# Ledger of designs, part 1: designed miniproteins, single chains, continued (4)

Scores and structures below are computed, not measured.

Each design is a single chain, and the fold is of that chain. pLDDT is the mean over its residues in the fold that is shown.

## One batch from the design tools (miniprotein)

Design m12001
Fold by ESMFold2-Fast:
Structure m12001 (fold): chain A 98 residues (1-98)
Amino acid sequence: MEEEEYNKKVSEEGEKRAEEIRKRAEELRKEALQIGASDGTIAAIDRTLKLAERTLEAKESNAGTVRSLVMATEGQLKLAEDLYEKDKQEIEEKKKKE
């Protein structure tokens, strides 16, 4: 089909998605610091922020590169969110026992 149209759409969607992930990761980092989350959780969030930055920098690259970076950034965000939820649950359970 129209490869040029597809590449433009992938670039625009990738930029928008990377910005959404960056904003979510910044909020998640703030929340993680407030609850006293583990260094591993903070590091995972920081990796998500760095990948989102790389995706934004690569927005003018070919569609395959942009898509790959978006997928990697989404995967890293999911890992960071999973680690945050685990830390949050463990901290809440510990507070209930004391």
Scores: mean pLDDT 80

Design m12002
Fold by ESMFold2-Fast:
Structure m12002 (fold): chain A 80 residues (1-80)
Amino acid sequence: MEGAKKAEEAGKEGDGKKAGEGGSEAGREAGESKDREIGEEMGKKAAEAGLKSGDGVGAAASGVSGAGGEFEAELRERRG
């Protein structure tokens, strides 16, 4: 995901603002189509976690993994 790479690059520079933007973009990309809102929320949470920890790489990883995991969990719940 392009947003995840952007967050990782910014994290290496120590630029929390750019890391947060990249994380949000990664979540948005993951939430394309029907799940856009979920992807955006996951991206925001990942960016916030990364900024809180001072770890842009963590923000990117959380965004990608969280979006995937949350999508799977929600789909299972909705299917019953």
Scores: mean pLDDT 56

Design m12003
Fold by ESMFold2-Fast:
Structure m12003 (fold): chain A 96 residues (1-96)
Amino acid sequence: MKLTDEQREAAVELAVEIVRKHADTIKESDVLKAYNEAYEKAKPHFTDEQAFRIAAIAARVALDVVRKKKETGKPPSLEEIERIAREAVDAANARE
C-alpha cells in the first residue's frame, strides 16, 4: 500500500524519534524492538496495514543505523539518521 505524503512524514518522524533515542546503544537485536515501538505508536493514528508498514520502515532505519555504526565505529548524526529514514520511506513507497 502506497503511503500518502502525510503518512510518509509521520513515518520519517517516528523512525527518527525511535532510532535516535537508542543510537548510541543500538544493536541488531534492537531492530525488533524498534519495529514493535513504531507499531504501537502508529496504530492509534493509522490502519493496521499502514501501522505495520510504518513499523517495517522504522526497523529498516534501525538496521541501516546499526550498519553505519559498525562501518564508522560511532553512531550516525541526527542529520544522517534523518537522511537514512527519508531514503527508507522513499524506497518502501517506490516498491508499492
Scores: mean pLDDT 76

Design m12004
Fold by ESMFold2-Fast:
Structure m12004 (fold): chain A 96 residues (1-96)
Amino acid sequence: SAEVREIVREVGRALGLSEEKIEEVIRRVEELLANPLSETQLRAELGLVDPADFDALRALAAAGASPLEIARRAVELGLSREHAVIAGALLTALAR
């Protein structure tokens, strides 16, 4: 989707991802939106072993935080930049 591509490019560039990594993240976010995972599977995919950290990111998305704000918080929680961009884009899309 055009919206997902734009969000991932904006957030990925802000977090310093290469264009190659941005294209990988776009494909992964589109795959996860087409084939939704359970909460447990999604936490494992993102590297979020603590349910409280996942709940904090989900709460930000539900409160209307931008994909970039969620991604920055995910980096603070120890996610890789790639997983942080996935979390930001995916959780905002799922909160709609």
Scores: mean pLDDT 84

Design m12005
Fold by ESMFold2-Fast:
Structure m12005 (fold): chain A 77 residues (1-77)
Amino acid sequence: EEIDKLIEEVKKKFDELMALLREKNPSIPDEDIERYKKNFEKFIEALKKAAQKDPERVIEALKSILDFLDDRIEELK
């Protein structure tokens, strides 16, 4: 449950970052944004699989990712 909530927050922050990147640099090809989204989905699926072995490690990783995304979002504002 905690992992699912963290994953949803990470997805939400990633979507915010993608929207800001597109807004601040409209010359970024849509194909590049879609590639970032697809790579991110693969990464999240890998984390879900890792959580089956060590959920505590995945929770720590997700929290670090949230901090990273927040920093990137702040830099783009």
Scores: mean pLDDT 83

Design m12006
Fold by ESMFold2-Fast:
Structure m12006 (fold): chain A 71 residues (1-71)
Amino acid sequence: EMDKIIADTEKKLKELGASEGDINLAKLVIRNMPSVDKAKEVGDKLIDAVKKKDSSSMTSIALRVVGDQIE
């Protein structure tokens, strides 16, 4: 379930040309999500960020989403 979301997000990010560092950051962020639904939301946002902007925007979105999910 969580592992499947991580694998799916990793595959999509690789297809979009994301760096290994960005992919590893995304995997860490998803693992720290409090629920499967939030993990999917984060994955989608990270994929969208990579489509529109580079790793700096992806990192910002990842950190923002993690912050929103931590109480």
Scores: mean pLDDT 69

Design m12007
Fold by ESMFold2-Fast:
Structure m12007 (fold): chain A 80 residues (1-80)
Amino acid sequence: AEEERRRALFDELVRTVNKLLASGASPEEILDTALELVKDLPKEEQIAVLRGIYNLVKPFLSEEEAKEFEELVDKRIKEL
């Protein structure tokens, strides 16, 4: 089912995000990598995944960086 597929993809995204965070990748690099992984999904599922990535990365950011990242996520969603 699509739900199981999305869950498996999200598990892969969590693993990828953790790897990128450990390597010191920027929030933009993490988001762009996530977008590449989900580009073939329907828009609504891409939006859900991007919001999930924001929540995964936010705890590692400063207040200002989190705000900029939220704006970047919103822009990417509007570009879908």
Scores: mean pLDDT 76

Design m12008
Fold by ESMFold2-Fast:
Structure m12008 (fold): chain A 85 residues (1-85)
Amino acid sequence: MEEVAEIVRAALERAGIRASDETIRRAARAGLEVTRRVREELGDIVSEEEMFVGGVVYAAGLAAREAGADEEQIARAVEAARELA
């Protein structure tokens, strides 16, 4: 949880997006749920690193969208999250 939230915060900062701690924490929880579901469905063929990156990328996109970012800013946040994960 904390690791995902920290990466999301850093990714949003790189994209120039300002979001509240509450928005970041909600998005981090959603990202962890994505990671859990991917592990349950694809755990035998997807690495732990790939599952973690997927969850973090989802969380960053969600937080950016909730913060009112445009499509270009959301794309930048997603790319930054992938690089930081």
Scores: mean pLDDT 80

Design m12009
Fold by ESMFold2-Fast:
Structure m12009 (fold): chain A 61 residues (1-61)
Amino acid sequence: HMMKIQEEAQKLAQQAIASKDPREALKLLQQLVDLGMHDEARRAQEGLSPEVQEAIARLAA
């Protein structure tokens, strides 16, 4: 079981969704990807408000 990694991923996902700063949210999503938790990163990104998602897309361009 990858319990510790899963717990860390859940915490990062919650922090990303709770963040109102697009740069902080993007950083947390990148940390999820670095952990190999691509599905968790995708779910967290989909859980972000549309406003934050648009801001992240603008920052990534």
Scores: mean pLDDT 76

Design m12010
Fold by ESMFold2-Fast:
Structure m12010 (fold): chain A 79 residues (1-79)
Amino acid sequence: SAEELAKRAKELAKKALEDYKKALEAKAAGDAASYAGYRIRAIGDALEALNLGKKAGSKEALEAAKEAAKEMGLDIKPL
């Protein structure tokens, strides 16, 4: 359902921000491997959140996903 997709999109957006924070902490600590791993996970989750938010038609979920992508420096243009 649209409600389930919106909920999942919000959860993925939140996970993306948490993993990105961990990536930056790893980078500051000189842990390049953990930085790369957390960053890849964060980007994947943010992109999936955007796709699910669009499918759900939820402005709130899509906004959360866009905010996560923006925080990570991803240049997201509307299609």
Scores: mean pLDDT 83

Design m12011
Fold by ESMFold2-Fast:
Structure m12011 (fold): chain A 79 residues (1-79)
Amino acid sequence: PKTVNLSELMEEAKKIPLEKKKAYLEASDEKSKKLMEALGISQDTLQNLFKQDRENPEKSILPALGLFAGDPIAKEILG
């Protein structure tokens, strides 16, 4: 689906342990970003989010977004 529920992603993100959030942010690649772009998020927005969230991983929704986007790396680390 193209529509992302931000509140739902934030609640799912809170359930993910910090170490797994860090692992996903480090392991995520160009394919991960392409899958998130397919949800309607711009490349520039994703680049900025990944940069910010690598510095503050505890607040990152990107691991939950990766699971929602069907990223195999997210499934491997978080599933």
Scores: mean pLDDT 80

Design m12012
Fold by ESMFold2-Fast:
Structure m12012 (fold): chain A 72 residues (1-72)
Amino acid sequence: SEAEEEERERRRRERLERERARGRAVLALSDEELRALAEAKRYADLRAAGELAREEGDQAAVARLEAVTPEE
């Protein structure tokens, strides 16, 4: 049971790290590339970037993402 719990916790950490890596990659993009992601409706990528930016308190990054995603 401990091995199963450790395996679930490992998978959870790996999933969170993949999402964090995705967010970092998206935040490294130019404003043009961010607009292209929004136009392609790649909202999962933009969401990962938004979560990372909010976690790090990067208000400039949050503003960049909000400028390319509709609030409605």
Scores: mean pLDDT 79

Design m12013
Fold by ESMFold2-Fast:
Structure m12013 (fold): chain A 84 residues (1-84)
Amino acid sequence: AMPQRWRMTITDMDTGNSVTTTFSAPDMDAAVAAARDAGVQYMSDTYGVAPDDVELVSERRTDTHVTLRFRANGRVVQVVATRV
């Protein structure tokens, strides 16, 4: 099957900074995995949080949309992935 194209936006809820990228994933589960990895990586790169210390506090899925929220050290990051 051809990979589906997705847009990912990472928003730091404490600073208001956001980063948008595009990526390819074969299905929703792969898109969710990519969004989880991106949220954890953002916390690690921005705040020096170890990956195991990042909490996934909410997950919402539809057929075309994923919203994840992560928390670590009082910081909150939202990752939104949308099929384009």
Scores: mean pLDDT 83

Design m12014
Fold by ESMFold2-Fast:
Structure m12014 (fold): chain A 86 residues (1-86)
Amino acid sequence: SRRAERERFYASLSPEERQELDKQEAIRRLALEAVRLGGSPSPEVRAALQAVIDELKREGLRVEASVELSPESGEVTIHVSDVREP
């Protein structure tokens, strides 16, 4: 299965490599969604990007992300960081 193949690949990586791969995957998924929403109103873009972030977390990616909407420019800013365990 795709999940088992992904988990096996991740198991072969260092913790730092896994964090970088997860961040790159999150950025890729968010960029694709933003392109799909080209021309949509900013509040709808924010909601759709938040849904993608929630999906990535459900898939078990080791990334924390948030979406911010600028009230003045209507620009959507995405913040991506590592998820850290104690």
Scores: mean pLDDT 69

Design m12015
Fold by ESMFold2-Fast:
Structure m12015 (fold): chain A 101 residues (1-101)
Amino acid sequence: DIIEKVEKLIEALENGDYETALKISEELRKEFYRLAFENSDDPFKTSAILSVPTEELLKNFDKKFELGLAYLTLAVLYEQNGDKEKAEEYRKKAREYLPHL
């Protein structure tokens, strides 16, 4: 389940377990790119691109930025599943890390 994987990603990031976070990000990247390829201009496309670590991003790893993106991804997923209450809660958490939201 994509939501469960994103929740595990957030837990790994908060605990500083970057190896687990990277592995989960790679799995999520494949699934989100598949969905984005089928649905152009889908919010998942932006999330998939931003969830893919680059060597440059890994050198300057911003835990707060990565947490913000993960929370934003959770918010979008819960909204798509019709859980508006959880979507709003995770958007608030995302804004703590992504001040431009």
Scores: mean pLDDT 66

Design m12016
Fold by ESMFold2-Fast:
Formats: C-alpha cells, sequence, structure tokens
Structure m12016 (fold): chain A 70 residues (1-70)
C-alpha cells in the first residue's frame, strides 16, 4: 500500500530526527515506541489496522519533539 509505505517513511524520518536532536531519555522513548509499533504491526493482518498503529506511533513521536519546545 502506498499509504502504508508513506506512513512508515514518516515514522522512520521522525525517529531519525529524535535520535539527532533529542535527549538520551527521548531517544529511549522513541526506540520503545518504534518497537511497540512493530510488534503490533506484525500481529495485525488488517492493513487498515496497520495504518492506524503506524499513525499512533507517528503522533507519539511528534509529541516527544514538541516537548523540546521549552
Amino acid sequence: SEELEKKLKELQELGQKIIEEGTEKQVEEAIKIWNEALEKYNESKDEEEQIKIINEAIERLKAILEENKK
């Protein structure tokens, strides 16, 4: 799916940005979010559910980046 591929790329780009700009604790949280999303993704056979899982992970990673705006 083009939508799923696009969302996976967005998730990867956000993760990379946190690794480059985030604190050690934020990097740990991002890795945890990524691993949880991959686990849920692998357990799901429904593409719509997979897109939802990835979107939820994207929003959680965005929240980490927003916390850096003191």
Scores: mean pLDDT 81

Design m12017
Fold by ESMFold2-Fast:
Parts: C-alpha cells; sequence; structure tokens
Structure m12017 (fold): chain A 72 residues (1-72)
C-alpha cells in the first residue's frame, strides 16, 4: 500500500466516524511519507502532523488530527 492510498483511507475513515481505522491508516501514511513514499496526500498529511506535533500532540494523535483536517 502506498502512503497516498493509506492517507486516502484515513480521510475516508474519519468521514465515516471510524477513528480507530483512521488512526491506523494515518500513522501508516505519515510513516510512508517519512520514507519518501507518501505521494501528494501522504506528504500533506505528514506536514500537518508536524504542525500538530509542534502544538504538543503525540505522533499518533498528530497523525489522526492531520487526517481530520484533510477530511474537512
Amino acid sequence: MSGDEAARLAVEAVRAGDYGTALEYAGLAVQKAKEGKGGPLGKKMLELAEEYRKQGYSGAEAALLAAKELAK
């Protein structure tokens, strides 16, 4: 699975209210983006997660918040 696919699935899971699934895929998308395999959406999710980490959120929480932001 590409980071872009994982990021898309995380956003879809947020829209469905499935935050457990969203957390898993958002974390995978951010990890793949760090490896240079994020694609456009995975890279955007990493950038947003880094902003949330600056606000004091953990890596997992930051990834989920990034997915929630992209689901707006």
Scores: mean pLDDT 86

Design m12018
Fold by ESMFold2-Fast:
Structure m12018 (fold): chain A 70 residues (1-70)
Amino acid sequence: SIVDFIREVADELHKKMQEAVENKDFETLKKLEEIAEEMNKLVEEYLDGKISEEELKKRLAKLLEEAKKL
């Protein structure tokens, strides 16, 4: 479901942010915070009916891939 996918993306971001804090990697933390902010905007646009579930999944998958590379 879309809810399960949102949770998977949020869990990966949370994990990466914790690792960045532990390593005092402020540059990576800032990038992860920007990804999290974009994710929150996309979820709100979906809930407001401004984007489709398909578009949300596509955009979240891209953000997840960007986070995994950090």
Scores: mean pLDDT 88

Design m12019
Fold by ESMFold2-Fast:
Structure m12019 (fold): chain A 89 residues (1-89)
Amino acid sequence: KVGPLSKFLSEKFGLSQQLIRDVLTGKTSPQVIGDELIDKGVPPILVPRYLSQLKAASDAVKGKIKSPEELMKYSGVNKELAEKIMKLL
């Protein structure tokens, strides 16, 4: 389920749902999201953390992740975010 997860992350990062969907499905490079976050005014020091959170969600969508505990190994992914990603798959 890409729709509910892309909507949640779109609201979390303040980016378009289509852009998040394209990243989650592997259609768009994570570098494009990093540039959009900077343009939106996200401090550069936080950008790697947000990219790590998007990478975790993308890997979950691709079926590489089996549990919230695996998601928590990604930088910036706490238990609440990991459980939310798994529920919205």
Scores: mean pLDDT 80

Design m12020
Fold by ESMFold2-Fast:
Structure m12020 (fold): chain A 64 residues (1-64)
Amino acid sequence: MNKEQVEEAIKNLKAWAERELALGRLTPEQYEIIKKGLEEASKIEDPEEALRTMVKAVKEALDA
């Protein structure tokens, strides 16, 4: 995976989270967890570590 693919994944996950929040399927607290995780992932230079960070954030949000 390259950095461009990671940036696209972050953009797509953010759009998904915003849509789910608008539909009432995510709470504001769950959305904030996802948003923070995506911001953290965007700062990671290793694409695989960035992807793991994004997956972890989504999982933590859904477990909240």
Scores: mean pLDDT 81

Design m12021
Fold by ESMFold2-Fast:
Structure m12021 (fold): chain A 88 residues (1-88)
Amino acid sequence: DANIKEAEEAYRELVEYGKKGVKEVESLNPEKAKEVKELAEKMIEMGRKALELAKKTGVEGRLAVEGGREITKGLMDKLVKEAKEEAA
């Protein structure tokens, strides 16, 4: 099922955005790393639940995972930018 494969790919990308964001914040502002890590873990868990729904709903679950990926990327990009500006 193409919808399930696309949802799995989107979840993989969501996890990678979360992990990359946490690692970058840890390098730039270690004091914020715990908060960003907890947020990333929450986003990853929400994405995992959306992926489980994709196995049952198809398109709707895939869109939920893709939306979670976009939100996670945006949040991590913002947090990394803020950490970089505070470190300068």
Scores: mean pLDDT 84

Design m12022
Fold by ESMFold2-Fast:
Structure m12022 (fold): chain A 74 residues (1-74)
Amino acid sequence: SAEAEFERLIAELEELARQTRDPQLRARIEHAVASARALAAEIARLPPEERDRQMRLFTGLLRHELRRFRELIA
């Protein structure tokens, strides 16, 4: 499900935050996680059809963000 994919992506972002030695990058990743959770909470308040559509779109964007952070840690 999109919710399971979202939780997996959040867990990977949180792991990257733990692995980075750059405190500024860690803060940026932690902010991204907090913002993503806030957005997911807003999406959860939508009707089921809109919620499912928005969650699929949002998980796609979150995958892209995770990829960018991985490149910054290398």
Scores: mean pLDDT 86

Design m12023
Fold by ESMFold2-Fast:
Structure m12023 (fold): chain A 93 residues (1-93)
Amino acid sequence: SELEKAIKELEELRKKAAELLGEDHPAVKTLEETIRIIKEIAKRDPEGALKVAREAVNLIRHGLESGDELIIGLMAMAVHSEAFVQQRRLESQ
């Protein structure tokens, strides 16, 4: 499915971030948590999960292409915020 492809791509981007910054870096841990949240959203709202995952892939890819640790961190925080907001919307339904 498109959702499985997007999640797999995001997991590969997390691995690249870990190679660049280290497994214990806050941005890497934030991406791990974001992927977890997206997988939880997918159980109730696969379409919403796909939207969030695709945006996460685009933002994290941009961060990694910059090679800038601060940009990577900012992109990781941005995608985490989007995933968290989407999860909270589902909890209120």
Scores: mean pLDDT 87

Design m12024
Fold by ESMFold2-Fast:
Structure m12024 (fold): chain A 103 residues (1-103)
Amino acid sequence: MVKEVEPKEGQKYIDEWLKSLNPEQQEELQRLYEGLVARVPDPDPEKARATTDTVIGFIIKMSKEAGLSTDEILQLLRALVDGDGARVRELLRKIYERLGIEY
């Protein structure tokens, strides 16, 4: 079951996950975050950041519940930044299958 993640909750999930990352992974996450903000079709940068916090927070939450590795979560975020819809679907399907959710 997909629950809506509020921006503040999303930021909390990002911050908690960030503490578990090595410096290289932290730098990559920052670059991917900025790339996702740039992809949000919103002229208000605060709303674009809030949407990005919600999306990334949701991905981190679901991926951790599914037992995905840090590298798999980073791969999903890379696919989102690159607009690789096929790769996004592949990784989301893996998450949903591990959570017992039909997709």
Scores: mean pLDDT 75

Design m12025
Fold by ESMFold2-Fast:
Structure m12025 (fold): chain A 105 residues (1-105)
Amino acid sequence: ARAAALAAQEAAAEARFVAQARKLGLSEEEIALAGELGRLIVRHWNTEDEEERRRLTIRILELVLRLTPALTERAVKAGVLSEEDLAELAREIEEARRILEELKA
């Protein structure tokens, strides 16, 4: 059934995001937020309701902004991001914050 397939996709995304966050050494609180983010991204891809999509977009952006400092710190320590990558990421974070403020207004 479609509903069961969507629930399975949400659970798989949650498990994948949790596993990656744990591998990066995030806190249990941050790992839980990463799991929520994975689930909501799948839900967002599958929603047709404009109001639900907007609500999901707001929550996804809030979670991304809350997790970005910890993820960035771990990625830098792991040698995954350069200083140039960090500058570009900072610009993208500023854009995401502006979009979030507009959506919440």
Scores: mean pLDDT 81

Design m12026
Fold by ESMFold2-Fast:
Structure m12026 (fold): chain A 73 residues (1-73)
Amino acid sequence: MEIDGEVYVALALIYLHLAKQAIDEGNLDEARYWLEKARELLEKARQAGASPEDIQLVEDGIEEVEKRLKEAE
């Protein structure tokens, strides 16, 4: 049984939320860890056929976290 793409999207969004929380707390290494996991899940979501709208939500979230991390360094 392969995991549905929508499940990968949901998990990626949760990890992006955890990454943002980690940035707010000054835990940049933890934020990078969650960002890496979100990127892995984005690729799995694409392979599993997640909707273009949901892929865009994850991509936008990744970009926001990357920008916040760059500003915090």
Scores: mean pLDDT 84

Design m12027
Fold by ESMFold2-Fast:
Structure m12027 (fold): chain A 66 residues (1-66)
Amino acid sequence: MDFAKEILVPLLNRSVDDEALRARLRALFARHGAALDEAVEQAVSTLRKLGLDERAELLREIRAEV
């Protein structure tokens, strides 16, 4: 499974409700834990390269909650 894509695609969709996004990502992190850490860093790097720094910080915030 491409976890970076599973994380990145919802963050690129600005129409997704933030609570629904948080719930989805929290469930994913709770299920897979540390196995997602590399995918999270890849997604953060990709978001920053795209100029989506606010979305990168949101991802880090959600990961820290789990």
Scores: mean pLDDT 74

Design m12028
Fold by ESMFold2-Fast:
Structure m12028 (fold): chain A 65 residues (1-65)
Amino acid sequence: NELQKKAREIFKKVLEDYKAGKYKSIEEAVAHLEAELRAAGFDDLVIRIAALEFEKALKELEKEE
């Protein structure tokens, strides 16, 4: 599925940038993810779900540390 592959690539890139310290906060990383998904042509509903899942994943990383 092309859309799933594209979303995964965007998630991976933003996650790698987050781990590299390129964002000041989880909120900034989530906002960048939303912008990239919107630029790639994803629907607002898909973007909101993806943003929620991504924020959850970043918060879980913080809890493990």
Scores: mean pLDDT 80

Design m12029
Fold by ESMFold2-Fast:
Structure m12029 (fold): chain A 68 residues (1-68)
Amino acid sequence: DLVESLQRAAEAAQDMYDDARKKRDEQTAAALKRSPEEAAEVEARYQKYADALKQAYDELTQLAQELS
């Protein structure tokens, strides 16, 4: 079922988004102890990844609703 597949994909994207935010905070804090520049790079990388996952979640949820 395409709708079930989209809902499952949205749930996976949300889980990955939550994990990315947690890792952003943890890895940024760890990197900050070494270098502010390294911390900024780590934060930017995870933030970009989290933003992409949030967009994917929103789009997948909308598609599932349209096909329901």
Scores: mean pLDDT 84

Design m12030
Fold by ESMFold2-Fast:
Structure m12030 (fold): chain A 85 residues (1-85)
Amino acid sequence: MEEAAEAILEGGRRTFEKAVELGKPAVGAGAALLGIGGAIDAEVLKRLEDAVVDGRGVAELGRELGDEEGAEAGERGAELAEKAI
């Protein structure tokens, strides 16, 4: 389970990095994938803690890029990860 959740999160991060390289519309996809952090169980606590930090970073980046939905998803992802801890 942890390995599968990690793969999803890593895939999200790669998609997010690609989105940042290509431009702004795909930032929301990365933020939404960070929101999946809430589906990760207690075995990945460290990943959840990282997701809180990353979610806030995505929210800030989304605002800078003008992706309001991505910014909101990043905030929700961070909150969900913190709640899951």
Scores: mean pLDDT 53

Design m12031
Fold by ESMFold2-Fast:
Structure m12031 (fold): chain A 115 residues (1-115)
Amino acid sequence: MERSRELLEAAKAALDAGDYTAFVEHARELIQRNDEDGLLELIDYAKEKGLPSLLVTLYVLARRAGRDEIAEKARQYAIDLAVDEAMKEGVPREEARKRAEQALDDYIAFEDARL
């Protein structure tokens, strides 16, 4: 689908530019168009860029749209990035995972409030 490809590329460009408003607009339209492949590619892109905050944004948007499996993928990627960061700071993996899961719940509440 031509429009979905344009939206995906625009969302990636907004992500690279730090344009949160444009990123949210384009991600929402991908979800509304039922472009599951585009949304999954955007989630993979955010993970590759090391952006856990935007993975939480994608989780909230996907969950609101009833895309539970896609939302869970974004959530797990956000946890993975937070765990890797904490482990680089000397935190053991199990403790890093607990901290990431707790921090995620707080950040989801924050993201829900601003979306």
Scores: mean pLDDT 82

Design m12032
Fold by ESMFold2-Fast:
Structure m12032 (fold): chain A 91 residues (1-91)
Amino acid sequence: SMAAVEAAAQALEDYLNSEGPIDEEEFRRKVLALMAALRAAGVPEEQIRGAAFAAALTYVKKKSKGSLSDEEIVKEAEKLAEEWYEEFRRL
């Protein structure tokens, strides 16, 4: 349902806005939950892949704290998004 998608997206945003260091494993778990909610809502796989990339992009930006170029951020985000999406496909 869309309500489940909204809840999963809100949980991810709440985590990103929390105090303290960003943990990849915790963030990955929340992204997997969002992808599961999107699939259950009937969202096409191409759009689920896009959601994984958007989440990975935000994660890399937060963790790098300006230490990476835009090109490096995109490359790291593509790698992480592919890893998370492949994990999701195996569920």
Scores: mean pLDDT 81

Design m12033
Fold by ESMFold2-Fast:
Structure m12033 (fold): chain A 94 residues (1-94)
Amino acid sequence: SVEDIIQKYSESKLSLEDIVKEVGKELELPEKVVNLVLTFIEQNAAKVSKKDIVRYLIGLYSPDVFKELEQKLIKELGVEEYHQLQLQRLEKLS
């Protein structure tokens, strides 16, 4: 379940960087998305928890700290690829 993924990674001993890479691989996220998130955590590591980043990657959590990241992601992917990413994220809620 979604809750199992959140618990697995938020309770892990992995760094934020390793969590982004592992969750990105598990969810089959595009390399562009993974790289944008990795750049974001390099600049914002002190502002985000492991739980926050996992929730963001699966599409369940969009606090103000992720607003700029989401805008950069939309701009980099374009409307069509971003829409496809949102559909993939929504499948995890089923």
Scores: mean pLDDT 77

Design m12034
Fold by ESMFold2-Fast:
Structure m12034 (fold): chain A 62 residues (1-62)
Amino acid sequence: SGEELERGLKEGAVLAAEGRNEEAIAALVRAGMSREDAERFVNAPPEERGAVAREILAKAGV
C-alpha cells in the first residue's frame, strides 16, 4: 500500500503540474488516498506539494 501511494503521488504530481487537476485527484484516490487528502495535495501551490505529500505519507505510516 505504501509503495502504491508513493507511485500515485508521483503520477498525481506530474498531472497536477500539467494542470490536469481532476485526473490527478482520480489517480491519487485510485492509489489509496482519501479524496480530501488528494484535493489538498492538488490544490496546494506547486512549491508546497512536496511538504503536503510528506504529511500524507507520514499519516499513512510510510
Scores: mean pLDDT 83

Design m12035
Fold by ESMFold2-Fast:
Structure m12035 (fold): chain A 87 residues (1-87)
Amino acid sequence: SAEEAKERATRELKSIIAAAMLKGEVKDTMLETMARLLGISVEEVKEIVKRIQGLPLDEQREELMKLLGISEAEIEEGIELLNETTA
């Protein structure tokens, strides 16, 4: 249904954003999207991103999974999708 399609699209978007954060390739539009998805301000998202990027890589993955409510497998899928997209 439309509701299931929207939920799937939201999870895919979260996965792509998580992958972008791990690669250090976060765009301003991604920060705005995260703010909307999490129900917080863009400034608070920027602070969270800065804190996560200061962590060891394994801890970055765990914090992103907790923050976005996605699995490690979804992050891996997000990395593949991000790598397949052209600019």
Scores: mean pLDDT 80

